Designed miniproteins, single chains. Designs and how they scored, part 18

Each design is a single chain, and the fold is of that chain. pLDDT is the mean over its residues in the fold that is shown.

## One batch from the design tools (miniprotein)

Design m603
Fold by ESMFold2-Fast:
Structure m603 (fold): chain A 58 residues (1-58)
Amino acid sequence: DELAASMTPAERRIAQAAFDLGGRASARELAERAGVPLSTASRVLRRLEALGYVERLP
């Protein structure tokens, strides 16, 4: 809740896309699904991976 509440709309879309993929996703797939630049998706994915929410795929 606190993480989601402090996210931007783009970050929330990336987190939702990662969750919809079962917590295993590539930055490219998240960028495409969330409609954001690859750099933004990569940055958010790395943070979610560090927090233990997702596993980053190549």
Scores: mean pLDDT 77

Design m604
Fold by ESMFold2-Fast:
Structure m604 (fold): chain A 105 residues (1-105)
Amino acid sequence: GAALRAEAEELMREARRLFLEALARLPDEYIPKAIGYLLRGIGLGLDLSRVATPAQAPALLAEARRLIDRARRLLATAKTVDQLLEAARLAGEAYGLALAALEAA
């Protein structure tokens, strides 16, 4: 329904924002790895969208929100490249899950 689609679009925007924040803080040599995480997240979302039913959309959005909250906490305390890469990975996966929910809703 329209409410679930609106929530999915908002979570996709927030995941993208967190991904770009992590990317901006990474040294240039790690940018390809971070982009790889986003592409894997999108790939997961597309694969899930082929099998997910509308009934599963709320669960996909709940997991996307959980990953977004974890990425946000990591970014707030991050001091290492590995922490920034983990935040980028979580944001990429959250983007993919929200995309799957958008397509299923």
Scores: mean pLDDT 90

Design m605
Fold by ESMFold2-Fast:
Structure m605 (fold): chain A 105 residues (1-105)
Amino acid sequence: LSRMERLIEEFRRNSRELLKEYEKAKTKKERRHHAILHLASVTTAFMYAFLVKKYTPEEEELANELLEVARESLDELATLLQKRGDSDGEKDAQNQKEQIDEELK
């Protein structure tokens, strides 16, 4: 159970680093790469939380916490993508956020 809390903190830390790398990136190609990695990381967190809720329902509360942290991370990414005029990236982030909201109910 405390292993799940450690995973949530690791995800939070990694998400912050990816957002920082996105802001620090000097080229459009580098920004796109970091956005892709961030979206992939959120997809992994979503699938992990989904499977935890299915196979270890006693950890549902922590799985939902991971989903909420992932949703907040997507909101920050979407804001950065919007500021840079990346409409496609913003839509992708918004779509993933909607999938998380559906899972959280």
Scores: mean pLDDT 84

Design m606
Fold by ESMFold2-Fast:
Structure m606 (fold): chain A 70 residues (1-70)
Amino acid sequence: MKEEFDKEFKKLNDELVASIRAEQARDDAEGLPPEERRKRTIQTVARSLIAIGDLLDEYIKKKKEEEKKK
């Protein structure tokens, strides 16, 4: 169970880092102002945090269900 969580968490984290780096490179190429870049980064981070939160909630739910199998 935890191994699956760790694998998916690492995947989401790697995807977030890759997305931020790709976005920064794209924004640099487009010459976007710092404030617009910041807004895009915040949106990307917010989406990733929601996905990580959902993964954590599912992990906690499964843990509670396992504890009830006493």
Scores: mean pLDDT 75

Design m607
Fold by ESMFold2-Fast:
Structure m607 (fold): chain A 63 residues (1-63)
Amino acid sequence: SKVSPQKRKEIEKALSSVKGVLSKEEREAIAAQFGVSVGDVLKIFQDVQVKEGIEDIKRAVGF
């Protein structure tokens, strides 16, 4: 994906506020808002979920 670093950060910030499953409608809306593909939104969402999972593990084990 050739999404700019600035645009990627804005998408990550928008997605970090989503605590549940990202719906098809939400993916399409974010893709349209930022002018990126639905696949780019899904990939960024997966990256955010991985980061949150690592943070949750660290918190659970007392890091």
Scores: mean pLDDT 72

Design m608
Fold by ESMFold2-Fast:
Structure m608 (fold): chain A 84 residues (1-84)
Amino acid sequence: SLNDLATEMMQRLADAIKEKGAETGKLSNKETKEIILEWAKEHGIEISEEEIEKILKKEAPDGFVDLEKASRIIGAVIDLIEKK
């Protein structure tokens, strides 16, 4: 289901943020885009780099994604998938 996909994507982003450690606790927009594109490819989901970049510009205009921003980004990605 889309809820299962959202949960898996959130877990993947959360794990990546944790790997950055207590020093930063956040991903760059570039790192976040790469993770989402890899996830989409693994699940046979067709989504463009341009669509992801548009979401990142809106939800993470400072160029960094923490857990709060990750939740909003996942919601926007799932909304795009539902429209296809």
Scores: mean pLDDT 80

Design m609
Fold by ESMFold2-Fast:
Formats: sequence, C-alpha cells, structure tokens
Structure m609 (fold): chain A 97 residues (1-97)
Amino acid sequence: MVVRITLVGTGPIADADTVRQNVLAGMARLLELALERGIVPSAVERIVTRIDEETGTVTVTMSVSFEMPLEKAQEIAAEVEKVPGVSIGGVEEIELP
C-alpha cells in the first residue's frame, strides 16, 4: 500500500526562511525514521511555498510517498510532528501512476 505524508510549516512572511528550514528538518527526520525501518521513498514531491499577503502568512508544504501500511505511516508522522515548527497536513493512501 502506498501512503503519502504531507508536512506543513506556517509563520509570518518575515520568517519565511525559518519556516522553510523547519519543514526541511521535519522531512529529514521523516526520511531517517523510514530508513531505520528499511523503507525507502517511492516519490518525494517538490517543496511548495504559498504567501498570503492579506494575513501576512507563509505556508510551506512538502510531501513524500512510501510503500508502507497506513498505521506505520501514522506512527512515523506522530514522531515527525514533534519537530518544532512542523505539523502533519495529511497521511493518506494513494495510487501511484
């Protein structure tokens, strides 16, 4: 089963670089936890930055897909959520083309 895990960081536009670094740190932790379990990523998606000038907020998103059970992906996501400045945007079963 293929599972996609999405990491999200949010903050003020002035802190955009810090928000991006937080998401990258979360992704590094996610990959480390997966590799410790003998799981390699099936796909790593491009990091995406969205700026909302109205609220003065930046949102940074990055997703990775693995061939693993959903329950295992949820366990890994819970550990990654402990990384400061990173939240889990989603853990979902997907089909790769």
Scores: mean pLDDT 83

Design m610
Fold by ESMFold2-Fast:
Parts: structure tokens; sequence; C-alpha cells
Structure m610 (fold): chain A 77 residues (1-77)
């Protein structure tokens, strides 16, 4: 684990499902790819298809939180 990430999980209607703090390894295990991810405070949305892309986004985010949503009505978890 390379630190902790604060994450807000949304459904496909942008409603908050949960919020939490995760290690990178915990977050990799919880996510069902693909997901849409955004760095909190930015408007750019990234499609994340695998753990490597997730790690790159976390590195780009630094200390910023992530917002992750499901592509359908199903949970991203």
Amino acid sequence: SEGKVRVTFLNSNNEVLSEGVYTISELEKLLKYPVLAQIEGTDEVYEINNPEELRKLIKKAGAAALIIRSLNEESPL
C-alpha cells in the first residue's frame, strides 16, 4: 500500500452511496471495473478499466479525494 485515499462512491444517478478512506490495495479489491473516476475539485472524468489505471489516477490526485461512480444502476463495489 502506498498510502490512503479518501473516496466518495456514487451510483449512476450521481447519488452518494458511501464515503470512506482506503489503502490502494483495499480500493483495488473493492472496485468492479470499469468505473468512472474524478479527482475532487476537478471536472475531468476518467474511465478506469484496471488496477494499473487506478494507481496512475491516485498518483495524479496526490492528497486529493476521488469520486467514483458506477456506469449503470449497479454499485461500483
Scores: mean pLDDT 79

Design m611
Fold by ESMFold2-Fast:
Formats: structure tokens, C-alpha cells, sequence
Structure m611 (fold): chain A 74 residues (1-74)
């Protein structure tokens, strides 16, 4: 089976923005423990996309850093 093709930089930025919006909504509705689990899942997903694509934009790195900081604070 052929691996899924990597995302473009534009698609990766759209995914990161969608994740940021989802996390802001989850902050309002989830417990700290559940939010931490969701943040960890999103971090694994974004890190995987970045590895597969080789794309390292400042906006993507900032999104990952913000999620890592949030995970540490939870």
C-alpha cells in the first residue's frame, strides 16, 4: 500500500488553524485532563505532518510551541 502523500504548506497551515480553533473551543467545554489528552493528540498529528512534508514555517512552529506550552501547564 502506498503511503498517503504529504500535505502542502497551505494545507498544513489550514490544518494548524483548524486545530487552534478546536483547542480554543475545547478549553471552554473539557476538563483539564481531557484537554491535555486532546492537545497531545493534536501535537502528535502536527509533528507527523511536518515530518512527512519537511515543511517548517514559523507559523507552524509557533502553533506547536503554543500547544506544547499548554500541555505543560495542564
Amino acid sequence: TRPRPPLSEEELLEEAEAIRKAVEEYKKTLSDEDLRSVVRMFLLRLRQYMRDSGIRSPELEETIAELEELEREL
Scores: mean pLDDT 77

Design m612
Fold by ESMFold2-Fast:
Structure m612 (fold): chain A 88 residues (1-88)
Amino acid sequence: SMKQKQIEDLRKGIEKYDKLVADPRVSDAIKAEAAQAKESYEEAIKLLEAGKSASKAAARAAGHDVRLISLLLSESEETQKHIQDIIK
């Protein structure tokens, strides 16, 4: 179903955030934003599985992604490339 595909896409996003949080090369600030984005994605999945609207949780996740990109721009070029390779 379309809902099941949407949930699977959100789970793939969570996997990327888990890789960032577990990576010793990633700064604590970026790990914190990745953890917040993950929580928003997990909330979106719970809402979708319950047959409820996930639009607000998805908007919060997008906000954390924007903040994560902003933090990324302050990192070394090597760290920026490493993080981009995880989240693309």
Scores: mean pLDDT 79

Design m613
Fold by ESMFold2-Fast:
Structure m613 (fold): chain A 100 residues (1-100)
Amino acid sequence: SLEEKVREAIEWAEKTFGIKVLEYEVKVTDDKVEVRVRAEGTPLQLGLLAEMLRSAAVEYLKEQGKTVKKSEYEVRSEDGVPLDDADKKVLGEATARAEA
């Protein structure tokens, strides 16, 4: 399951990088996957966690035989500040330009 892959990725990241995950939520629909995580760590550690969560979501979608048009993940610092907001904007603009 996606929840199991996300949990395994979180447990590995906590053990390997010393990241502390405070909470997470996984939502799956027919057209998107959303993973939200609140964690304590350096920007580099949180970026690595975000990439692991993205990889877990992509692998899950491949196993389900689904071509998902959109996958979303979010990693926040302990004070709740999104670290990927700038990257989300850049990716959104790049996607909009590619679709135009």
Scores: mean pLDDT 64

Design m614
Fold by ESMFold2-Fast:
Structure m614 (fold): chain A 56 residues (1-56)
Amino acid sequence: MLEKIIEEIKEKIEKAPTIGEAHDILRETIKREDLPKDDLTKVGLKVGKVIGDKYH
């Protein structure tokens, strides 16, 4: 389920010690080929928001 993937990525970002490592996680996420482009866009937006909320 898409929600499970988003939660797993959020957990990785919460464990990232720097904003740079969080952005590396985001870049790897949007390169995924196992999801439709629309789903990748939704995941990228939600993950980007999590990074913004964590690091300002």
Scores: mean pLDDT 76

Design m615
Fold by ESMFold2-Fast:
Structure m615 (fold): chain A 89 residues (1-89)
Amino acid sequence: SEVLKKLKEILEKIQEIKREFDALDLSTPEGYARALELHREVDKLLEEADKIVSENQLTPEEKKIYEEIVKLYREIHGRYLTVLARRAA
């Protein structure tokens, strides 16, 4: 399935972003700047996934991949919000 292939490609990219994000030293200006870049990239990938699911009737396998994309996005986004809150204080 072309939809399955595209969702798997998006998942792989988000997994790579999470690995990089988890390795960042968020206490440094460089780590903070990179976290902002990675979060913008993951937002864009979620938008691509959301468009695919809005335009297609998903199989159970495709739906599971999309749910994993959303789960990883939420984990990255939650950590990003913690970083923003620390800088605003």
Scores: mean pLDDT 86

Design m616
Fold by ESMFold2-Fast:
Structure m616 (fold): chain A 97 residues (1-97)
Amino acid sequence: SMEELKEFKEKLIKGLKESFERDLAYVRKQVESLDLTPEQKEKFDELIERAKKVMEEAINKLKEATSLDEIGEILREFVRELNAIYDEIKKIIESVK
């Protein structure tokens, strides 16, 4: 039902926001333990801002979604985009020696 879909979306969006904020805090603490160059730190901050935009876009799309299939497609795209950013962060971390 539309009411059940609305409740599901609200819970999903809340869970995604809370999980994302915890993940960002964890990643920032990991990076703070590393001796990044100013250029590496700038690129890391840019990647975090990109991750925030990806999350904002996913949440906006989820709010407008009218089916579980559409929600599934939005989540698949979100995970794909977030994983690409994560891979770039990993390359920065691996370059610190």
Scores: mean pLDDT 86

Design m617
Fold by ESMFold2-Fast:
Structure m617 (fold): chain A 82 residues (1-82)
Amino acid sequence: DPAQEELLKQLSKEVEESAKELERLKREGKALSPEELRELQKKYGPKVVAAIKELKAKNPDLSDLALDYLGIVLYEKLVKEL
């Protein structure tokens, strides 16, 4: 879907900007704990999961850490839109 392609393009830009922050968090540890991510997925459900899946499929270069972070960011944007 073209709308999702546009969203992916915007998120790709966000990834580039956030890459430095993710590298800093990697030195200190993990940006997000598995438990934190799990609670968010449970609370907000399939929309975030579907978006993360598509991001990974189109951007395999994204590390799991970056995908976790993007999931949270995308989730927050979706919640505000609702």
Scores: mean pLDDT 56

Design m618
Fold by ESMFold2-Fast:
Structure m618 (fold): chain A 106 residues (1-106)
Amino acid sequence: MEEIKKLQEELKKVGEEILALFEEIASPERAERARQLYEEFKKAIENLDVEKALQLLGELLDLFLEEMSKLPEEKKREYSIRLGQLSGRLLTLLDKLEELLKEEKA
């Protein structure tokens, strides 16, 4: 389905933007872990496994919160806003994907 493919592409793009944002603040070891989570996230999206994609997003957000806790207050505010916008968009796209998959099964 063309709509599902478009959502998969948008989800991968937003996930990549979250990863890039994380790499701006992360240690090399944490950045490598985030890249691994992103690769697993891409596979979950390709397999239409929304539950696994949400789990992997949660794990990435936990890493992000850990790294943000080390930042000065001004940067914490900046990155919280940027992360909130990207994660909000990602969750909206995942909800749309789940709805389309439920319609095809009904």
Scores: mean pLDDT 83

Design m619
Fold by ESMFold2-Fast:
Structure m619 (fold): chain A 83 residues (1-83)
Amino acid sequence: SAKERVLALLEELRAAIEARDVAAAERYLQSLITVIPQVVPEEAREEVLALLRELARAIKAGDWARATELLDRLTAFVERELA
């Protein structure tokens, strides 16, 4: 399902963030930016895009604490919004 694919990508992104691997984190984030807005309700798209942009900024800055916080928020959002 779309939810299963998104959750798998979030797990891969979490591993990349824990490894502090910017290149891997950016690859998984790009996949999420492509997929997640298409599978969340229209009303939630602006919020999820804002979270993804903040996460991209944190990863690029090497702010791994902030990236982890944002990833936790994104994961909770996906679990709540996706059936």
Scores: mean pLDDT 85

Design m620
Fold by ESMFold2-Fast:
Structure m620 (fold): chain A 85 residues (1-85)
Amino acid sequence: MTIDDLEELLSILEQALKIIKETDNDDIAKEKAIELLENAKKKSSNDILKEILDNIIDEIKNSNNKDEIIDILEFHIDILKEILK
């Protein structure tokens, strides 16, 4: 996986986090985040990036509320920012 792939993944996750924070309803926030990540997965030609997105989607699907989704996204964003230093 290239640095460009990691930067793309970071951008996707930051977009998902923004949607979650801007959406007041927990169920709608979860649905919109999953849709954004599924669309990003579909548009990618990188199988490794697709697998990472699929794993994050699965974590979000298993979350119970908006705060858990924020924690999941922030965790992955923080790791990506450390890798890209």
Scores: mean pLDDT 85

Design m621
Fold by ESMFold2-Fast:
Structure m621 (fold): chain A 83 residues (1-83)
Amino acid sequence: SMEEALAALRELLDREYENLLHLGPEAAKARLQARMAKLEEEHKLTKERIEENKTEELEKQFKRSEELYKVEMELLEEYLAAL
């Protein structure tokens, strides 16, 4: 379910953030920024894929991916602000 997917995403990101703190603030910031850049690139590629081959199934998958993308970006921004 979407609720389970969001809960799993939050748990994974929280664990990753705790691990990054061991590297120090500068390294943690760089890793979080790199992850955000990767997510933006992957989201752009997903949008391009949908535009090239627009089907009802791909639109449903995109809506789900869009929701997860937004939540992940918000959490990563909160982690950066906490550093």
Scores: mean pLDDT 82

Design m622
Fold by ESMFold2-Fast:
Structure m622 (fold): chain A 83 residues (1-83)
Amino acid sequence: LLEEAARLFREAAELVREVDPELARLMEEAARAAEAGDFDRLAELVRRIGERAESLDLSDPKIYEALLLVGRGAELARRAKGA
């Protein structure tokens, strides 16, 4: 679950790297937090990704797809924490 969550966060980072490098950095940090099992840091990073996303153009298909991947990764991490 955490390995898959990390993979999804890394895929999201690749999608937005050229569009928003800071968003990509937050997504890469989320992947590292997931790999480390650091649920508190992961929750904080997902929150910051969401806050940044509120100011972005969601009609951009790369941003939209990246946010879907982040949501999926966050759900997998929640399942890992609850197991």
Scores: mean pLDDT 82

Design m623
Fold by ESMFold2-Fast:
Structure m623 (fold): chain A 77 residues (1-77)
Amino acid sequence: LEEAKRHVKAALGIVRINGDDELRKQAIKELEQAREASKAAGDEEATELIEKALEAVQRGDLETAKEHLEKALKTLE
């Protein structure tokens, strides 16, 4: 849970800045690690939200990604 929360916070910080392509690639890596950590912890709700955020970042929909990441973070707190 702490591992997943850490990666979600990192991705959310990048998404909030609306960074360049390099930062968006870093956000994708953070979300992939968050997904694996939440999945290993058995948190299905957080995993689903992280997967939706990952898809949104890949599409360039940063507003939707931010919303899903904030919800995932609340679930992991």
Scores: mean pLDDT 79

Design m624
Fold by ESMFold2-Fast:
Structure m624 (fold): chain A 95 residues (1-95)
Amino acid sequence: MARELLEELGWLEDFEKATKALSPEEQERLANAVAALLAYERGDLERFREFLRKLGFSEEEIEELAAMSLEELDAVLQERLREPWLAAIERLKAA
């Protein structure tokens, strides 16, 4: 699960603090996006694919994203989640 990976990596508390003002649906979407990036960075491509499926990406899109650099992948996820992502980043900077 996305929150489970964040907890395993010690990110859950900071994530919850940063996203407190977001709706539960926006929090869940952002959690899956962050967890996908963390799984990708760690080479856990199976969990990476699972988190992207939960975000509504097709299998074709997932394979295309799996071939991207981390910077390219982050940019695509930021574009799709623009407003919740920016709000979470601003809160993390303020924390």
Scores: mean pLDDT 73

Design m625
Fold by ESMFold2-Fast:
Structure m625 (fold): chain A 110 residues (1-110)
Amino acid sequence: SEAQKQAVIEAEVAGAIATAEDVVALLERHFPDLAAQVARLRALIADLRAATTPADMVAVLRRIVELLRETLRLLRERHPDADVRLLILLGMKLIELSATLLVLEGTLKK
């Protein structure tokens, strides 16, 4: 049970890091004016990599999700003509990170 719980946490966190790094790459490539938000996301990804407890991992991932929601709002405001397919892709990445956060929170309650 605890070994299975730890394996789920490790897999979900690794997936969240990869998804967040994909988001950073897309934002750097297409929205260089969001450099400040990208720098903040990179710092939080580093914090997530350094997190040693599931509680700290959840706290950092929550901050990543919140910052990404704010970043996507700013992106829509600054770039009303942004490629709809790119916006859908970024939205899907946010959904994936949010799903991982729910899995981690649910796993910690068991």
Scores: mean pLDDT 88

Design m626
Fold by ESMFold2-Fast:
Structure m626 (fold): chain A 85 residues (1-85)
Amino acid sequence: MIEEKKKEILEELEKKMQELKENQTDEARRELWTTMIDSAVELAKLQGKDVDQTQQAADTVRKLLDQGALTAEGMEKLWEEEKAK
């Protein structure tokens, strides 16, 4: 059941990424990344991982994105690498 939920979330995000590749804007990409960060925290909760540490890491990434220290393109590349695992 957890595996099924993971697969569903990944398929949903992949579909959204495919749609955005046709009309990529920085705003649309940032919105996608915010959704991915939230999904990662949810998956960590479902797996019984240390939610506090995962949430802190997610909050840090979100803060860096808001401050312009991270580019949406850079994070998209990291997501593609993570998805390939």
Scores: mean pLDDT 66

Design m627
Fold by ESMFold2-Fast:
Structure m627 (fold): chain A 105 residues (1-105)
Amino acid sequence: SDEEIAKELIEEIKKAIENNDVVTLTSLGIRLGHLIDKGKKDVVLKVLEETRSILTLEQLRELLDGMLTYFALKRSDKETLDKIVEAKNAPSLEEALEKLKELIS
């Protein structure tokens, strides 16, 4: 279920943060990209909202690198890639999430 997918992703992000595991954060970012591509935008938004208080901007950027990798491999249009890059280059966590919501919505 979508609730179970969100719960599992939140738990894996928490573990990656606790372990300073940047490779796992990037891999989880790839999974978030896949979920957006499958129309599971509400799941992705829930995961981001529930992890927002424990993510640093640098850790969010690792997730966004994974998402960018996913959409690049899918040969998505320049607009989609540019939106992810814009979110990654945002100066704060709040601004990065707002830019990402524009892509997800």
Scores: mean pLDDT 86

Design m628
Fold by ESMFold2-Fast:
Structure m628 (fold): chain A 70 residues (1-70)
Amino acid sequence: LTEAQKELIERNKEALLTLRREIAELEAIPNPSEREQLLLGLYRIAASATEFVLERMAKKYGVEIELPEV
């Protein structure tokens, strides 16, 4: 892997971790507003899309990318 490819993988992993933290924060709200519920849904979609991108990158670069477990 080139340094640029490693940086791209790491950047996407950090983005995924940020999304997962935001999801956890929203899930911790005991009575979420409709806006907070919609935002949670959007973040879940974004997290799934980022996981898919990382999986595709792993296959394309021929490397194993460890994702944090849900």
Scores: mean pLDDT 81

Design m629
Fold by ESMFold2-Fast:
Structure m629 (fold): chain A 78 residues (1-78)
Amino acid sequence: MSEEEQKLLEELKKRAHEMSERIVELAKSRVELKDPEKTLEDLKEHADELIESTKDNIEKLKELIEKGEERVNKALEA
């Protein structure tokens, strides 16, 4: 796994962890007197947006890998 791919993965894990913390905060502050299902639904919608952002990041990562391969190929041809 490339360093940049691993860095993106770590960032995604960090965001997921922060989302989990926000769920707990919302449950305690807003949902403790109501059904926590609303908090879970909000998380799911946030997760969908995170997935879309992740897909875009993966596409960019592929471009970086291709550029790296081009540089290696040029060095071999030189």
Scores: mean pLDDT 65

Design m630
Fold by ESMFold2-Fast:
Structure m630 (fold): chain A 94 residues (1-94)
Amino acid sequence: MEDDRKLELAEKKLGEALAALEAAIRAGDVDAFRKAGEALLEKIKELSKEDPELAKEVATSVIDQLRLAAQTVPELAAEARELAKRLEELREEI
């Protein structure tokens, strides 16, 4: 019951970071992508303290999106691969 409320807050913060990352990918904006990626890593770490299983699922979904972005958005290819690697390392520690 109490944990559900903390989870909802963590999910909202994560949703904001995910929206920023998706916007940066659509714009091909490297600086916005880097900023959104750092925020996303922090929010997934916070979520992993409340719901580690959900945090792993979110990380996996984002990794798949980043791998597609690396193939389809040349401006972000290197940054997307690096963020995917950092998310894979984070997922293994959860």
Scores: mean pLDDT 79

Design m631
Fold by ESMFold2-Fast:
Structure m631 (fold): chain A 120 residues (1-120)
Amino acid sequence: IEKLIEEYLEKAGFKDAFEIAKNANEKEIEELEKKAEAGDAKAQAILAFKYADEYHKTKDQAAKEKMALYIVRVASLALQGDEEAKYLAKAAIMYAQHLAGFDEEARAVEAAIDAAVNAG
């Protein structure tokens, strides 16, 4: 875990995100998926970290797709003005880049955010 990722998680008030992602069992993952679907930024960030770790270990494309899905969802909340989601999205993108080699997808998301900011 990079120091900068920890700083973003602290700013989001969610410094335990990695421990939750590491220790969540199957039932807890199901509950997190329901919360993430309902728009819970913290649940989306936990699932992004979980699937980034899984992709890093397994190279399973399904894990990569789920990681990307939850990163996009938390980033979308950040773009809608959710201040907590802003820091969670930055942490999730940075973790995915560092651990899972999410460089191509991260660049696309960052470019979309930059274009939206420059347009308005």
Scores: mean pLDDT 74

Design m632
Fold by ESMFold2-Fast:
Structure m632 (fold): chain A 86 residues (1-86)
Amino acid sequence: LSEEQRLELDAGVLLVAAATLLNIASRYEKEGVPGAKEAKELAQKAIDLANEALRLVSTDPDRARQLLEEAEKYLKEAIKKLKEME
């Protein structure tokens, strides 16, 4: 895989993971789980950053990489919030 192809794949995988987490957090929020709203916001932030990175993969791969690193941090924070609130 080229660098562009790797970034595109990484963005796609992260986007799917973040969207899945958003759905889980939304369900937990309806069930009254503390911290679910925060996890939902973090997952949404990861989605937004991953989408921006995907747009920049061919134009600005360095920027795309930075955005994916930031998105991954938000995704990890969202997972941590959900695990600590149960």
Scores: mean pLDDT 85

Design m633
Fold by ESMFold2-Fast:
Structure m633 (fold): chain A 101 residues (1-101)
Amino acid sequence: MSVEEELDRLIRELQALLNELIRSSQVPPRTAVRIQSLFLAFVGDILVAVRTGDENSLQAAEDTGRRIIDLLRSVAKPSDEPLVERIEELIERIIALAKEA
């Protein structure tokens, strides 16, 4: 499987898990919009890093990934903590894969 195919798969999985958390934890609309905006920024920086090898874009993606997790932990129900952990692991896998490209 190519790095590009694996990245596309992981990014789609991340979007699905974020949408699941938003529904499950009943995240307010304003916060849900912020989560989606951070997700789009994260994906954009990952794709620039993979395409160009730009370390600044990779660092921005790492910073945005941390901001996503911090935001999710602030709004997630305690019963959804395993879902937050799965999202964190997926973000880390996407960043690791982008570093290999």
Scores: mean pLDDT 88

Design m634
Fold by ESMFold2-Fast:
Structure m634 (fold): chain A 98 residues (1-98)
Amino acid sequence: MLDEELVKKLIEIIESDKRTTEKTKEALIEAVKKSLGKSVEELVEALAKVFAEYGASDELIEKIAEALGIDVEVLKEAIEKAFDELVKETLEIMRETV
C-alpha cells in the first residue's frame, strides 16, 4: 500500500520538522525509502525502531500517523515495543560482560 506519492509525502513531513535532529531525519527517510512497495504495517515497524533508537518529536509522530491513516496510538505502541526489545538486547549483552 506504500506508493511513490505516499513515500514522497512522508519524506516532506520528516524534512519539514524543526524539532527532530538531522541524524534521526536521515534514518527515518532511509526507512521510508526502503518501505516503498511494502505494507503500512512494515513501515510502522521500521519507523518505530528508528524512533526507539534516536527519538523524535511528538508532533512528527502525529503527522506521520495522520499521513498513513493510522491512529497515533498504533505508532506509539510500536515504538514502545521496539524500545523494550532494544533495552532487552542491551541487558543481555551486559549480563554476559558483567
Scores: mean pLDDT 78

Design m635
Fold by ESMFold2-Fast:
Structure m635 (fold): chain A 74 residues (1-74)
Amino acid sequence: MSEAEKAIKAIDEELATLSEEEQIEALEKVIKVAQAAIDFVKANPDSPFTEEEVEVYKAVKEWAEKKLAELKAK
């Protein structure tokens, strides 16, 4: 299982213990944190972040955005 898949699974399992409203708030925070990390790497190409770490943040953000859209559609 990829590092991105492991991170997504861990977040999904934690969200499953929360109410739908709390899941929405948590997903919005996850998206914000992931975007901040991606933006930081773009602004700081000399940073110690690897391409693999950036891909994990991108995958987590895309997954969180999709899940948030599904929850808001209910």
Scores: mean pLDDT 79

